# Designed miniproteins, single chains: the designs that were tried, part 85

Each design is a single chain, and the fold is of that chain. pLDDT is the mean over its residues in the fold that is shown.

## One batch from the design tools (miniprotein)

Design m2941
Fold by ESMFold2-Fast:
Structure m2941 (fold): chain A 89 residues (1-89)
Amino acid sequence: SWIDEVIAGVQEFFQRLIQWLQEQIASIKDPELKAKAQEILAQIQQLGDQLLAQLRASKSKAEAEAALDAGGKKLGELMKKFNEILKEA
């Protein structure tokens, strides 16, 4: 079904993103910047888990789309913060 494909895609997307973020964090030598980056990673992991739970609980396409929109905006904010840390590293 459409929702099963969306859930699978979101799951794969977050798994790949988290792997990439972990690789970036491993390259950070400054312990303060590394700690800040790890905090953002934890927030992204939690966001992914919450979004997947919300998608699985969705009763309509509109509810699923609203969850994706909200999740995408939050992810964008976290990625901006993560990118700022990488520029300082």
Scores: mean pLDDT 91

Design m2942
Fold by ESMFold2-Fast:
Structure m2942 (fold): chain A 110 residues (1-110)
Amino acid sequence: MMEEIDKLLEEMREAIENKDWVKFEEIYAELTRLLEKASLSDVLEALKKLYDIFAELYSELTVEQRMRFKAMLDEMVERVKSKMSAADQAKIDAEYTKLKMEFEEKVRES
């Protein structure tokens, strides 16, 4: 599973670098479908890697693109959580909140 997730994450990075938002949304939809079937550990690793990519490219994105990316991540997390047990949902909520805080510290919202 992680090999396929890692491939999609690299394709997503390339799409953002090329400012190809249509391709980005297609890859994002495919990634979300894979994460719905993934283990909790693979989901958490993928979310961390997604935020790492977002942080690296953050300065190159417009305010509107940054807001869209954040909204898409929130939507993906809610969709993936809906397929999990209440206990796993709580673990995702805790780790996702931590990742968002670490991301905001790293990029420092102006």
Scores: mean pLDDT 81

Design m2943
Fold by ESMFold2-Fast:
Structure m2943 (fold): chain A 57 residues (1-57)
Amino acid sequence: GMDEKLKEIYKKLLKEARETKDPVRKSELEAFAAMIKHILGLSDEEVEKLEEEVKKS
């Protein structure tokens, strides 16, 4: 559903933020990820789980 698509976008943004060498782009990607976190109402525990999934890929 929509939540699954937004979680996938969130993971993609976290991965791109992790891989980028541009501090401005990193900040933009992190801000967009924070917006998606807010829209989805993600708990800190859910965020940590998604971050771990990104780190393992």
Scores: mean pLDDT 82

Design m2944
Fold by ESMFold2-Fast:
Structure m2944 (fold): chain A 85 residues (1-85)
Amino acid sequence: LSAAERAALIAAARALRTDAEIREAGMSLGHIASGGPAVGRTPLMRALQTLPADRARAVARRLVEAMRGQPLADVRDAILAALGG
């Protein structure tokens, strides 16, 4: 990812406000990681839709792995760590 792409994804992940938005983002990330299209209306999904498909899938796979086994309260922080680390 470029610095600008990473900053946009971090800002979009920080914009996830509700448990419902976090659950929707998780389901959509799983779909993209499995080779599906970037579907969803969360800011994070919209940011991924601006990336080339191969790059969006690579990012989605990394984020799915980072959030695996995390309680819902920790999912956003796990996503942020994976994008910033």
Scores: mean pLDDT 79

Design m2945
Fold by ESMFold2-Fast:
Structure m2945 (fold): chain A 73 residues (1-73)
Amino acid sequence: SSVDELMLLGDRDPSAFRRAALEVGKEHGIEEEVKKALLSSSFNGVGFSRAVSVFKKHGLVDEVLERVKELLA
């Protein structure tokens, strides 16, 4: 699934995930919610999972996944 692929890429490159998450969050007016989720515990553990849940709630998982792929190219 897109969620599983995003979680795998985020685990491999947490920096690329954070950059993609903040860029997509800003583009869609949810930057504050994304920042809060990323800071909630750790960048990979609970913080990462909470950020993915935010994007799932807003229907943005596929867009974040594509942005991570762009940053890794």
Scores: mean pLDDT 80

Design m2946
Fold by ESMFold2-Fast:
Structure m2946 (fold): chain A 74 residues (1-74)
Amino acid sequence: SSDEEELLRVARETGRRLAELERAGASPEEKIAVLEEARRRVQEIADRSTDPEVRALAEIVARLLEQEIRRLRA
């Protein structure tokens, strides 16, 4: 589905941006900003999707992003 494709696109884009930040020696705060934007986009997909599988996957991804944000803030 379009929502599933967008979810995968968000994941790939986020991974690429985090890798670029890591190579640049960016702060945890800059990485958190990227992860927070990804979490918002993933939550929007979860909220609008009528496909229960896409919704469940998006909720899992959002939870993993929240865990990584908490780790970086610790």
Scores: mean pLDDT 88

Design m2947
Fold by ESMFold2-Fast:
Structure m2947 (fold): chain A 86 residues (1-86)
Amino acid sequence: MTDDDYFERQLERLREAGVPEEVLEELRRAWEEDREEALALLMAAEVPVALARLLGLASMEALPLEELRRRAEELRAAHAAARAAF
């Protein structure tokens, strides 16, 4: 796949996982402006979705990209610690 195809496929996966369209649109805009930042945000967004699914939570709220990244990094660290403890 091209990078664009990869990114669109990942957005589709996040959408199926319940990430709001507003967040997906902001990720798409970031992809056009700064691909490296968009990829980092995309990877960070997958962690909250996976954790929400694991905890039986509904969907994520729409968040500003900066807050989404910060929250995802915190959740990723917590998830890694939980996995290491098990």
Scores: mean pLDDT 60

Design m2948
Fold by ESMFold2-Fast:
Structure m2948 (fold): chain A 98 residues (1-98)
Amino acid sequence: PEKGIEETVEVLRRVIEELDEQIKKDPDNKDLIYDRTWALLQLAQIAISRGDLETLAELTKEIEELAKQAGVSVETLYRNAGTRISYEGARLLAEVSE
């Protein structure tokens, strides 16, 4: 439902902000980069479901730049992020569930 999607977007954006602060303090921690990529991929899936091609293009560019800064391939980011149904991911889904 639309309300659940809006809540998910808000929670994902908050997670990205918190991850940005953690990455700033520990830039060599690739797990944080994978967590951030996962959150961006969730936002990209929502953008696709909404037909929001402008937001999708921005998110895709951000993921590519993140891969470049991390010194890994985009495929490596997608692989590691795509397997991250972490505790944090489960917690986010629980927060937006009714």
Scores: mean pLDDT 72

Design m2949
Fold by ESMFold2-Fast:
Structure m2949 (fold): chain A 92 residues (1-92)
Amino acid sequence: MSEEEFDAEVYLALGEIYLGIAKRLAPTDPQAAADALRKAVEMLEKAYKIDPKNKDVIELLREVASLAEQIGHTEVADYARKLAEEAEKKAK
């Protein structure tokens, strides 16, 4: 999308940062972890829209989906999984 302020690599890095925050918060604050996972998905979706062939987005989205499911936030897990599957189709 031509209105993105950052490069795909920056959005990918932000997605990794938010996923890291979520992993740290998950044992003590699953709700805050879920909020961080939603931000991770938002950043990874932006990265995917800029560079749909980036396979690193797929791996990070799968990790987001796994953690979201583990903490009981199935809506976040389902959305991340859907994006990962779409990204995988474009990467092939």
Scores: mean pLDDT 80

Design m2950
Fold by ESMFold2-Fast:
Structure m2950 (fold): chain A 93 residues (1-93)
Amino acid sequence: NHIQQATQHMQQASDYAAQSVSDSQGQQIRQQGQQVSSQAISMVNDGSRFQDGMDMVRDMGIRFMSISRSNIDNSSSVGGHFSSAGRHMYNYY
């Protein structure tokens, strides 16, 4: 379903961002990605907070692309996965 696919894309984006930093920082990025993903999905499911959820996903995507900028391929993958997550959230709503 769209929510499950959005979650999977956000997890993959977090993994690509984590690959651009140290292992300890990467684990922290994965934890932040999981937390933000859960909050964004909760906001989308609430309906009244749909835009807040979309804004949260966008802001996380921008931040993780910035973290990944030392490797343009990783940054591109982060952007692609967050774009896919947003599309799935929009189609669910």
Scores: mean pLDDT 77

Design m2951
Fold by ESMFold2-Fast:
Structure m2951 (fold): chain A 87 residues (1-87)
Amino acid sequence: MKEILEKLEEAIEKLKKEKDGLKALEIALEALMYALKHVPDELIPYVIGAILRIIGTQIDLELGLISSEEAIERAIEILEETIEVIK
């Protein structure tokens, strides 16, 4: 669990410095994919839910429905909520 939490926290710090929404979403997905491989089975549905929310945000960004700033804010929120569930 400690290494998963560290990876998610590192991703959030990278997102706070990012300006490109697509790159931010890639960083968030990479951290969540790491979490998916290492969490206990009971937590898998929550991590999958977070991944699906990031994918939805990526679709909204690619369709021009949201800005890069909004995509970054959503990604940070999703990662913070994931940390609260799994800690």
Scores: mean pLDDT 88

Design m2952
Fold by ESMFold2-Fast:
Structure m2952 (fold): chain A 67 residues (1-67)
Amino acid sequence: MKEFEEIKKKVKERGEQLAKEAITEADNYARETGNKEEGDKLRIELVNKAKAEASDLFTEEYEKLKK
C-alpha cells in the first residue's frame, strides 16, 4: 500500500536527519567546551533519542493510517 511505503520513507528520512543533527550538535558541544568525553556521551544520548523519535513517529503515523 502506497501510504505504508510513504510512512516508511518519511520515518527513514526523519531518522537520518535526526542522526545528522545529533552528530553536529555533539561535535559543536565538544568543540565549544573542549571536552571530548562529554561530547561523545552527548552523541550517544542524542542518537538514542533520535532512534526513539523515529520509532514513535512510525507508530503514530501507522495508527493514523488505520483511522
Scores: mean pLDDT 79

Design m2953
Fold by ESMFold2-Fast:
Structure m2953 (fold): chain A 73 residues (1-73)
Amino acid sequence: VAEEVARAVRERALAAGLSEQAAEVLGDMAIAIANGIVFSDEEIAALAEMAGISPETLRRFAEWARELAERLR
């Protein structure tokens, strides 16, 4: 489940024109979310900075990863 969610998130990020660095950060985030981890606003801001994207964009990917993980359970 976690690997499938991470791959889907990485593929979507690359398809959206984000960098490989952003795709990897978002993929790692997706694994954590699939394993039940909840990120604080501070952690979301830090991950967005690492990915080189806005916190709003990261939140949208996080929400999609959560929904996808729930559907694949």
Scores: mean pLDDT 80

Design m2954
Fold by ESMFold2-Fast:
Structure m2954 (fold): chain A 67 residues (1-67)
Amino acid sequence: FSETQISQIVDTVILTSGYTFTPSEKNAIIESVKTNVAANMSSLEDPKKEFGWLLSITGDAVEDHIK
């Protein structure tokens, strides 16, 4: 996954969540997604489900940053 792809999915999930984040909070979410993707690559069992898997990881990271 490229940084552009991660940034785009983070933007999509944030928009869908209805919450507003500062640029620094958004950067923290992007870094959390990068870390969680690297840590959880073994759970990606089916390449055809890659987008859904990435969306799940990103959703979890966004929820962790909601206050």
Scores: mean pLDDT 75

Design m2955
Fold by ESMFold2-Fast:
Structure m2955 (fold): chain A 76 residues (1-76)
Amino acid sequence: MEEIEKLAEELKELAEKTLSKEKAEEVNRLIDEFIKAAKAGDVKALLDAASRLAEIATPEMKKLLEELVKAANKYI
């Protein structure tokens, strides 16, 4: 779980530096939903949050997102 939280923090930080305030806020919300879904074992919610994040993400953010999804799948 710490690995997921660390990757989530890195993704949030990158979003804040790279995206507009509005999009960074949306990314933060989606990451929080992703972590909540992972803790609950809600695969559908987790994949939905991941797909929405991928639509907003830059190529660099997508690499972190892929690692985040891979880490979460270990707990589901």
Scores: mean pLDDT 81

Design m2956
Fold by ESMFold2-Fast:
Structure m2956 (fold): chain A 94 residues (1-94)
Amino acid sequence: SAIEERAKKLIEEIEKLLSLPEEEQKELAEKAGVSVSTFVQHLRDLLGELKVALEEGILTEELLKEVEEHLKNLDFVGALIELGVARLKHVILK
């Protein structure tokens, strides 16, 4: 599906960020206003949440758009909140 393709592409982009040299990760962390260790942890948490959301069928067009927009702005906390809220709603409303 189009949602699965977009989610896989987003996962690939995050994995690419995790594979960057430390110097490039430092530059991105500075732009995001966090330490390198916090930046790497946020990326790992996002990767985990996206994989779970894809497996559990939680992802919608709207949710992916919100996550993509947060990531474009280096707002990893915002992206994690969107995914966390969606997962909580899925568990409660099941």
Scores: mean pLDDT 84

Design m2957
Fold by ESMFold2-Fast:
Structure m2957 (fold): chain A 84 residues (1-84)
Amino acid sequence: SSAEKEFLEAAAKAQEAIEKGDWEAALEAALKALEALEKLPESKEVLLAKASALAAAARAYEKLGKREEAERLFAEAEELRAKA
């Protein structure tokens, strides 16, 4: 699906940005990955992918000095992993 392709492209960009230490680009890509995942039917795989994208966004927020946003997204990621 177009949403699955959008997710894969965004996830790849997030990983590349994290490896380069580009935290603004990592945050943008991780949030875009989350948007694509919201278009997919709920499954264990989608819940785990959402948790991973939330953790990536949280890490980026942490590196950008946005601690409260980071803590919120890390908590949400752990909740989704527990549900998967």
Scores: mean pLDDT 88

Design m2958
Fold by ESMFold2-Fast:
Structure m2958 (fold): chain A 97 residues (1-97)
Amino acid sequence: MLPQLSPEEEADTLRSVAEALRKAAEYAKNGDKKQAYHYATVAMLLVSILLAAGSPETQALARKVLEVVREGMKALDQGNYEEAAKKFEEAARLAES
């Protein structure tokens, strides 16, 4: 197990998740599947850190964020860029809550 994140490290990681997801949404809106996928993947990697080393409350939030990000990535794979952008924006809002 990784050592548990401090509250400041959890907040900084959640902010980085939200920023990556907002970029994924922006690229999805522009039809740039490659960049949208890249930033969604960055967000998922950051969420994995929260799942491994976050507090129980942050781990619960991280699971919800991950589920919505996966829905967005599925929409990208199906060519539904509008739905993908909405899901990434939803996941970003959850990370900012």
Scores: mean pLDDT 86

Design m2959
Fold by ESMFold2-Fast:
Structure m2959 (fold): chain A 79 residues (1-79)
Amino acid sequence: EPSPVQKYTGMMIEIVGLLEEARLHIKKGDTKSAKSAIEEAQKLLEELKKFMREHNFSMRPVENAEKRINELEEELKKV
């Protein structure tokens, strides 16, 4: 059974990786792959928010991820 901190860290690494992949796809003009990566990151972020709420974690790290998702969605609309 991984500790709550280990599970949180793993989920954050996955979310950050997906957001970086989405950014690279946008730079290449690959809107379909970018959209897929953003949607997967949004799904994981919602799962992480539920986990953090159940374990009384601070929500501050999630605010930065939400901001990055919103910025990537706005950039995707311009491509």
Scores: mean pLDDT 82

Design m2960
Fold by ESMFold2-Fast:
Structure m2960 (fold): chain A 105 residues (1-105)
Amino acid sequence: SKKAELEAELKKLEERLKELQKRLQEAQERVDSMPNPRPQVLQELRTIQGDLKTMQDLLAEMKKLVAAENPDIKEFLNKKTIFLMRHIAIEAGILVIERMIQKEE
């Protein structure tokens, strides 16, 4: 059924978001352990935290679409495209943060 397919897609997107959240949490913990973290690293962490919150809100909207009796497939696919584009940008941002942290270790 289309609903089961959308639920499977949601699960994959949730797993992608959880992976990014875990990596950001690990980066935050490393920065919190530094005596004098660079202001730029702190700013980038705050920016990515905000971006992840926006992705979490987008995923919540997609869950509401799938829960409807007649899900709007076009709207779901549009939101999925935005989610995947943001995922790429956020992952690139996390890599930049991880590299900056390594230079200070």
Scores: mean pLDDT 87

Design m2961
Fold by ESMFold2-Fast:
Structure m2961 (fold): chain A 75 residues (1-75)
Amino acid sequence: MSKEEQAKKYLEEGKRAYEEGDFATAYEYFKKALEINPNNEEIKKEFLEFLLTAGPARTEEEAKKLLEEILKEVE
């Protein structure tokens, strides 16, 4: 399985967990997807939306800052 396919699989698992209301599991899978492909714009966008809607971020600006911190952590 390619890194792109693996990252896509984790992104899909994260979205599924989010739909089920399992936000802790959703966060873990979004983070794994980002670790595999940190420059993928789709993963960054989906993770940002998650952080804003169900994660710890209260504003879009806070969500962007959190995503930037996570990106530095997964390097």
Scores: mean pLDDT 79

Design m2962
Fold by ESMFold2-Fast:
Structure m2962 (fold): chain A 65 residues (1-65)
Amino acid sequence: MEDEEALRRAEERGDRAVNSMTPEQMKRTADALLDAGLVTEEQAKEIKENAKTAKDVAKILKEGE
């Protein structure tokens, strides 16, 4: 079994945080996601350049699937 329960907990916690991120936190989030291999370099660049809200970051992450 893949760790679905941990993913669900992270998603619930992330949903609260995603609506309250600052632009600086978005830059650090993009860098951390790239370092973890969860996004491509191109997606991380798009987050840093174009994301103004945490919802924009979440949309880019979903496109990576």
Scores: mean pLDDT 65

Design m2963
Fold by ESMFold2-Fast:
Structure m2963 (fold): chain A 102 residues (1-102)
Amino acid sequence: SLGILPLPETLSDEEEEAIRLVLEGAKKFKIPITEEQARSLVLAARDALEREGLTFTPREIAAGAFYALSHVLGYPISLETVAEFFGVSVEAVERVARLLGA
């Protein structure tokens, strides 16, 4: 449109919460996850969930993304530890991580 700069991709409140929670986990467990990596995986999870017709909470999405990123970066963390920290089920962590290719 005339004179209006394009806005960056708008994140939902749920996506912003999931990204924040991933970064909180990174800080707690001292895993070097960047904001860009957290954002990328949360948005990838959103796309995968929409395609599969699945619904997960921001905490579940954050837990799965955190687990996937931790393993990709070579920082082994258990599903149980991640599930406990994020207050979600182990099954939810596994399912979201699997959707992200982990």
Scores: mean pLDDT 81

Design m2964
Fold by ESMFold2-Fast:
Structure m2964 (fold): chain A 65 residues (1-65)
Amino acid sequence: MSTQEQLLQQIADHLRQGDTDGAIQLIRQAQQQGLISPESAQRAIDHLRQGDYVGAALTVATGLM
C-alpha cells in the first residue's frame, strides 16, 4: 500500500476501536510529514471532536489528494 493508504487504514483502525485521540495524533503526524494540508488536518480533527467519524474519514481521504 502507499503511505497515504497506510495512513487511512491506521486512522480507520483507531476509529473502529473508538480511539479518537489516536486518530487525531495520526492526522497531526500526517500534517507534519506533509501528507495532508494543515487546513484539511484541522477540519478532520474538528469532525472527530464532534463525533463525526465519517466526515473525518472523508476529509482525510480528500485532503491526501
Scores: mean pLDDT 78

Design m2965
Fold by ESMFold2-Fast:
Structure m2965 (fold): chain A 81 residues (1-81)
Amino acid sequence: MSDIEKIKKAIELLKEYKKETGKEEITLDEIKEILKKTGLSEETINEVLEEVKKYLKPGSDTVSISDAIAALERYIRKLEK
C-alpha cells in the first residue's frame, strides 16, 4: 500500500472522528494515533506531524480538525509527482 493511500485513509478517519465526537479540535497525540492505525512508518508520521504543527500556537497541543486535514492534504501534494 502506498503512503498516499494510507494518508487518504487518515483523512477519512479524521472526518469520521469529527462526525462521531462532534468535536472541532483534535490533539497532536490523537492525530498520531490515527496515522499509526493506517500503518504509516514512524518517519512519515513525524513528517506529517511537522506539517500539522504549523497550525499550533505557543502553549497549545490542539489543532482544528479542518487544519489537520489540510496539513495531510498538503503532505500528499508533496508526495505527488
Scores: mean pLDDT 81

Design m2966
Fold by ESMFold2-Fast:
Structure m2966 (fold): chain A 111 residues (1-111)
Amino acid sequence: DPEELLRQLEEERRRQRQEELLKRGEEFREFIKKVAGLTEEQIDDIFNGKASKENYQRYAAAVVYYIALTELGLSEEVAREVAEVVLEGLRNGDEKAGAEKVRELIAEALK
C-alpha cells in the first residue's frame, strides 16, 4: 500500500527530527534523566540503540510526561497519571487499553 508506506516514512522523519532536537536540548535531557531515573550513559544508549527494553519504556513514559506538562498544559498529577498508564501499557503489551485510558484522562483534564 503506497499510502501506508508514505505515512510510515513521514512518521520516521518526524522521529528523526525529534531525536536530533533531543541531542541538542540539554534542559530536556536533564528533565528526562530525572523523571525516568536514567544516567547520562543510559540516555546515550537509548539514542545509539543499545538500551534495555526497561530503559526504553522508562524513557518513553518520561517523554509522555514532558509533553503532557509542557505541550498539553496538564497538571503534574494528571501528567503523572498519563505517564504511568503509558508505562503500564508498554510493560503489559495492552496498547489499546492504555491508549483509550490516556485519551480519557486528557479529555477530562482539558474540560
Scores: mean pLDDT 76

Design m2967
Fold by ESMFold2-Fast:
Structure m2967 (fold): chain A 66 residues (1-66)
Amino acid sequence: GPATEEDLEEATRRLAEATGAPLSVARETVEALVRAGITETEELRGVVDELAGLSPEELRELARQL
């Protein structure tokens, strides 16, 4: 189903914890994913899991690319 505000905040927290990135960078990345069309909760969760192996710098670069 469509990602809720709570789903976006959970994705942001998970991404920040997994990558070591600041919450601001993780939030920017999640917002960029939503703008790119990742609007469903299951898709967002899957993408966050894929990004969990990235460094903070790689995450910032990805957000800039999206």
Scores: mean pLDDT 82

Design m2968
Fold by ESMFold2-Fast:
Structure m2968 (fold): chain A 100 residues (1-100)
Amino acid sequence: APPSPETVLIVVLSELRTLAEEAKKRGLDEVAEELYELQREAVARWAAGEPAVAILEHVIARVQELAEKLKEKDPELAKKLEAFAEWIRRQRDALREMEA
């Protein structure tokens, strides 16, 4: 069953925080700050009434950009970011199919 937009966003926000904390533990403070900022931005956009799909597209783009930036510096974290972006793409596509 496709998840609700709210459920998807809650999972995305939780995972952004988890990845930010992992980046910080790896000494990637700038990457951690970008992930925390992305989480804050996603919350603000949702509170402003932006559609979940649009918020997810923004998160996908930013996470994919961070993954590319990290491919040489931390390939393990880059792969986790790529997997996360792929998961969000699947959720976005499911939510789009629920729209008329």
Scores: mean pLDDT 86

Design m2969
Fold by ESMFold2-Fast:
Structure m2969 (fold): chain A 80 residues (1-80)
Amino acid sequence: SSNLVDRLQSIQNSVSDSNIKNILSSSISFLRNTELTLTEEEEVDKFLNSLEQNPSFENALNLDIYLGVLAIKRAVNKTT
């Protein structure tokens, strides 16, 4: 959703670390190109809440891993 993308973009804009910015850029791209279910939006909201409290490498990576797992799951569902 546009709200989740806007929140993540705001977080990325607040971060100075290039490694964190790069991870967040990947997540932003995924969210712009992927329609999430309500349950997936709720999970992403939890990761964004963590990032808004502490925009750490670990929190950015945790979101990226979650979205990576979703990408794999969706690819498998399209090919099976």
Scores: mean pLDDT 82

Design m2970
Fold by ESMFold2-Fast:
Structure m2970 (fold): chain A 60 residues (1-60)
Amino acid sequence: MKIKLGPVLLEHLKESLPVDENTVIEYDEKTKKATLLDSEGKVLKTVEATLEEVENMASL
């Protein structure tokens, strides 16, 4: 599942990662891993997160 960063999640991640408004999260529900991809599809970071956390933060 791929989702765009919500404004709250974007500001949070900008503190530790080179993310922007074109960054997307690719979430693997089976492994509970969220992978941050830039506009070109380059992997920036993989973190462990729940599907609910990823969906809730993206909607903020």
Scores: mean pLDDT 73

Design m2971
Fold by ESMFold2-Fast:
Structure m2971 (fold): chain A 82 residues (1-82)
Amino acid sequence: MEEVEKLIEELVEAVKNNDAEKTKEKAEELMRKIRSLSKEEAIKALELAVEKLSKVPYNGSAAATIAQILIKELKEEIEELK
């Protein structure tokens, strides 16, 4: 979970910095890490990522748009795992 929390923090910072390339890179890395976790840990990680990303204001940047798409994908994964 510690590594997942760090990846979520790095992803949030990339979005806040309007860095679309880093946002995509960290999103892919986060999803790979989550898919390696147990079902229980994966659900917790997905819910934490949705919570933290949803707190970032939408500013119209490419990074913010990628974050909105990711939030939708994370919510769909939570539904599939439950």
Scores: mean pLDDT 84

Design m2972
Fold by ESMFold2-Fast:
Structure m2972 (fold): chain A 96 residues (1-96)
Amino acid sequence: MEEEIKENRDWGAGLLEKGKELNDEEAIKYAERAKETGDKKDLALAAAHVLSKMLGLDPEVEKKVIEAALKYAEKSKEEILAAIYDVVEEKKKNLD
């Protein structure tokens, strides 16, 4: 449990640096909270915002990415990321 919280805080710190690089206020806000607390919902929200900005997703796809990340917020980092990428891949297939 302490190891998981430390890992979550470390991921939050990484997301915070990426959020600052992307100048995304929502990503920075959630990543900063996650860095301090290791909160899984803040990690999920930060990751969703960072990845949506990095991938240039439209607002409708970003909303679905956020919903998927929140649904898996209590799971591992790997499951949160998998949920985000699943939404991205589904939308990519529908646009091609």
Scores: mean pLDDT 78

Design m2973
Fold by ESMFold2-Fast:
Structure m2973 (fold): chain A 67 residues (1-67)
Amino acid sequence: LGYHLSRAWEAMMSALQRVGSLSERKAYAQQGWDQETANKLNEELAKAKVEAQRAFDEVMSLSRKMS
């Protein structure tokens, strides 16, 4: 099992966990908890989604190459 695929999978799982956590916290902040926190979480969530998308694309690319 290629190290590149394992590395990409780990990055994807980590990024997806971050997106989930940040998404939930942003929802709570937007419910009136903290306007500043909501803005910061939105910025972090955007970054996390970009990383998750890149990691997912990498896993898919490597998976196709193995077929």
Scores: mean pLDDT 77

Design m2974
Fold by ESMFold2-Fast:
Structure m2974 (fold): chain A 65 residues (1-65)
Amino acid sequence: DPTLEQMEKIRELIKKVLEENEEKTKEPKDIESEIAEFVVELTLNELDPEEFKKKFIEYIKKLQE
């Protein structure tokens, strides 16, 4: 299972991405929902904390271009 510490790091990455998008647009985007859905799917299907972190970082990199 991913540790609480690793989940907190993931949450901080999500927050950073959302803050960057907030600066770029005046209107809210569906990115919060997309990120939340992805994290839930990862949490349910990936029990290895290192694989969880790897997949999440890859997803965030895709969002950041």
Scores: mean pLDDT 64

Design m2975
Fold by ESMFold2-Fast:
Structure m2975 (fold): chain A 55 residues (1-55)
Amino acid sequence: PPPSPEVQALRAQRDALLREYIRAASVDPNSPEAAALKAQAAALDAQLQRAEREE
């Protein structure tokens, strides 16, 4: 069965943030932007794990 719309949305958001992090890190891995994107991706991953557990 497909994942719920909520899980699909969280996965898409996490993947988008990871792509942005990779782009920012390729320019300057020590930038505040790269650090913020990495932290946001980790937070979304935690939310995704919780949403998947509630399924």
Scores: mean pLDDT 80

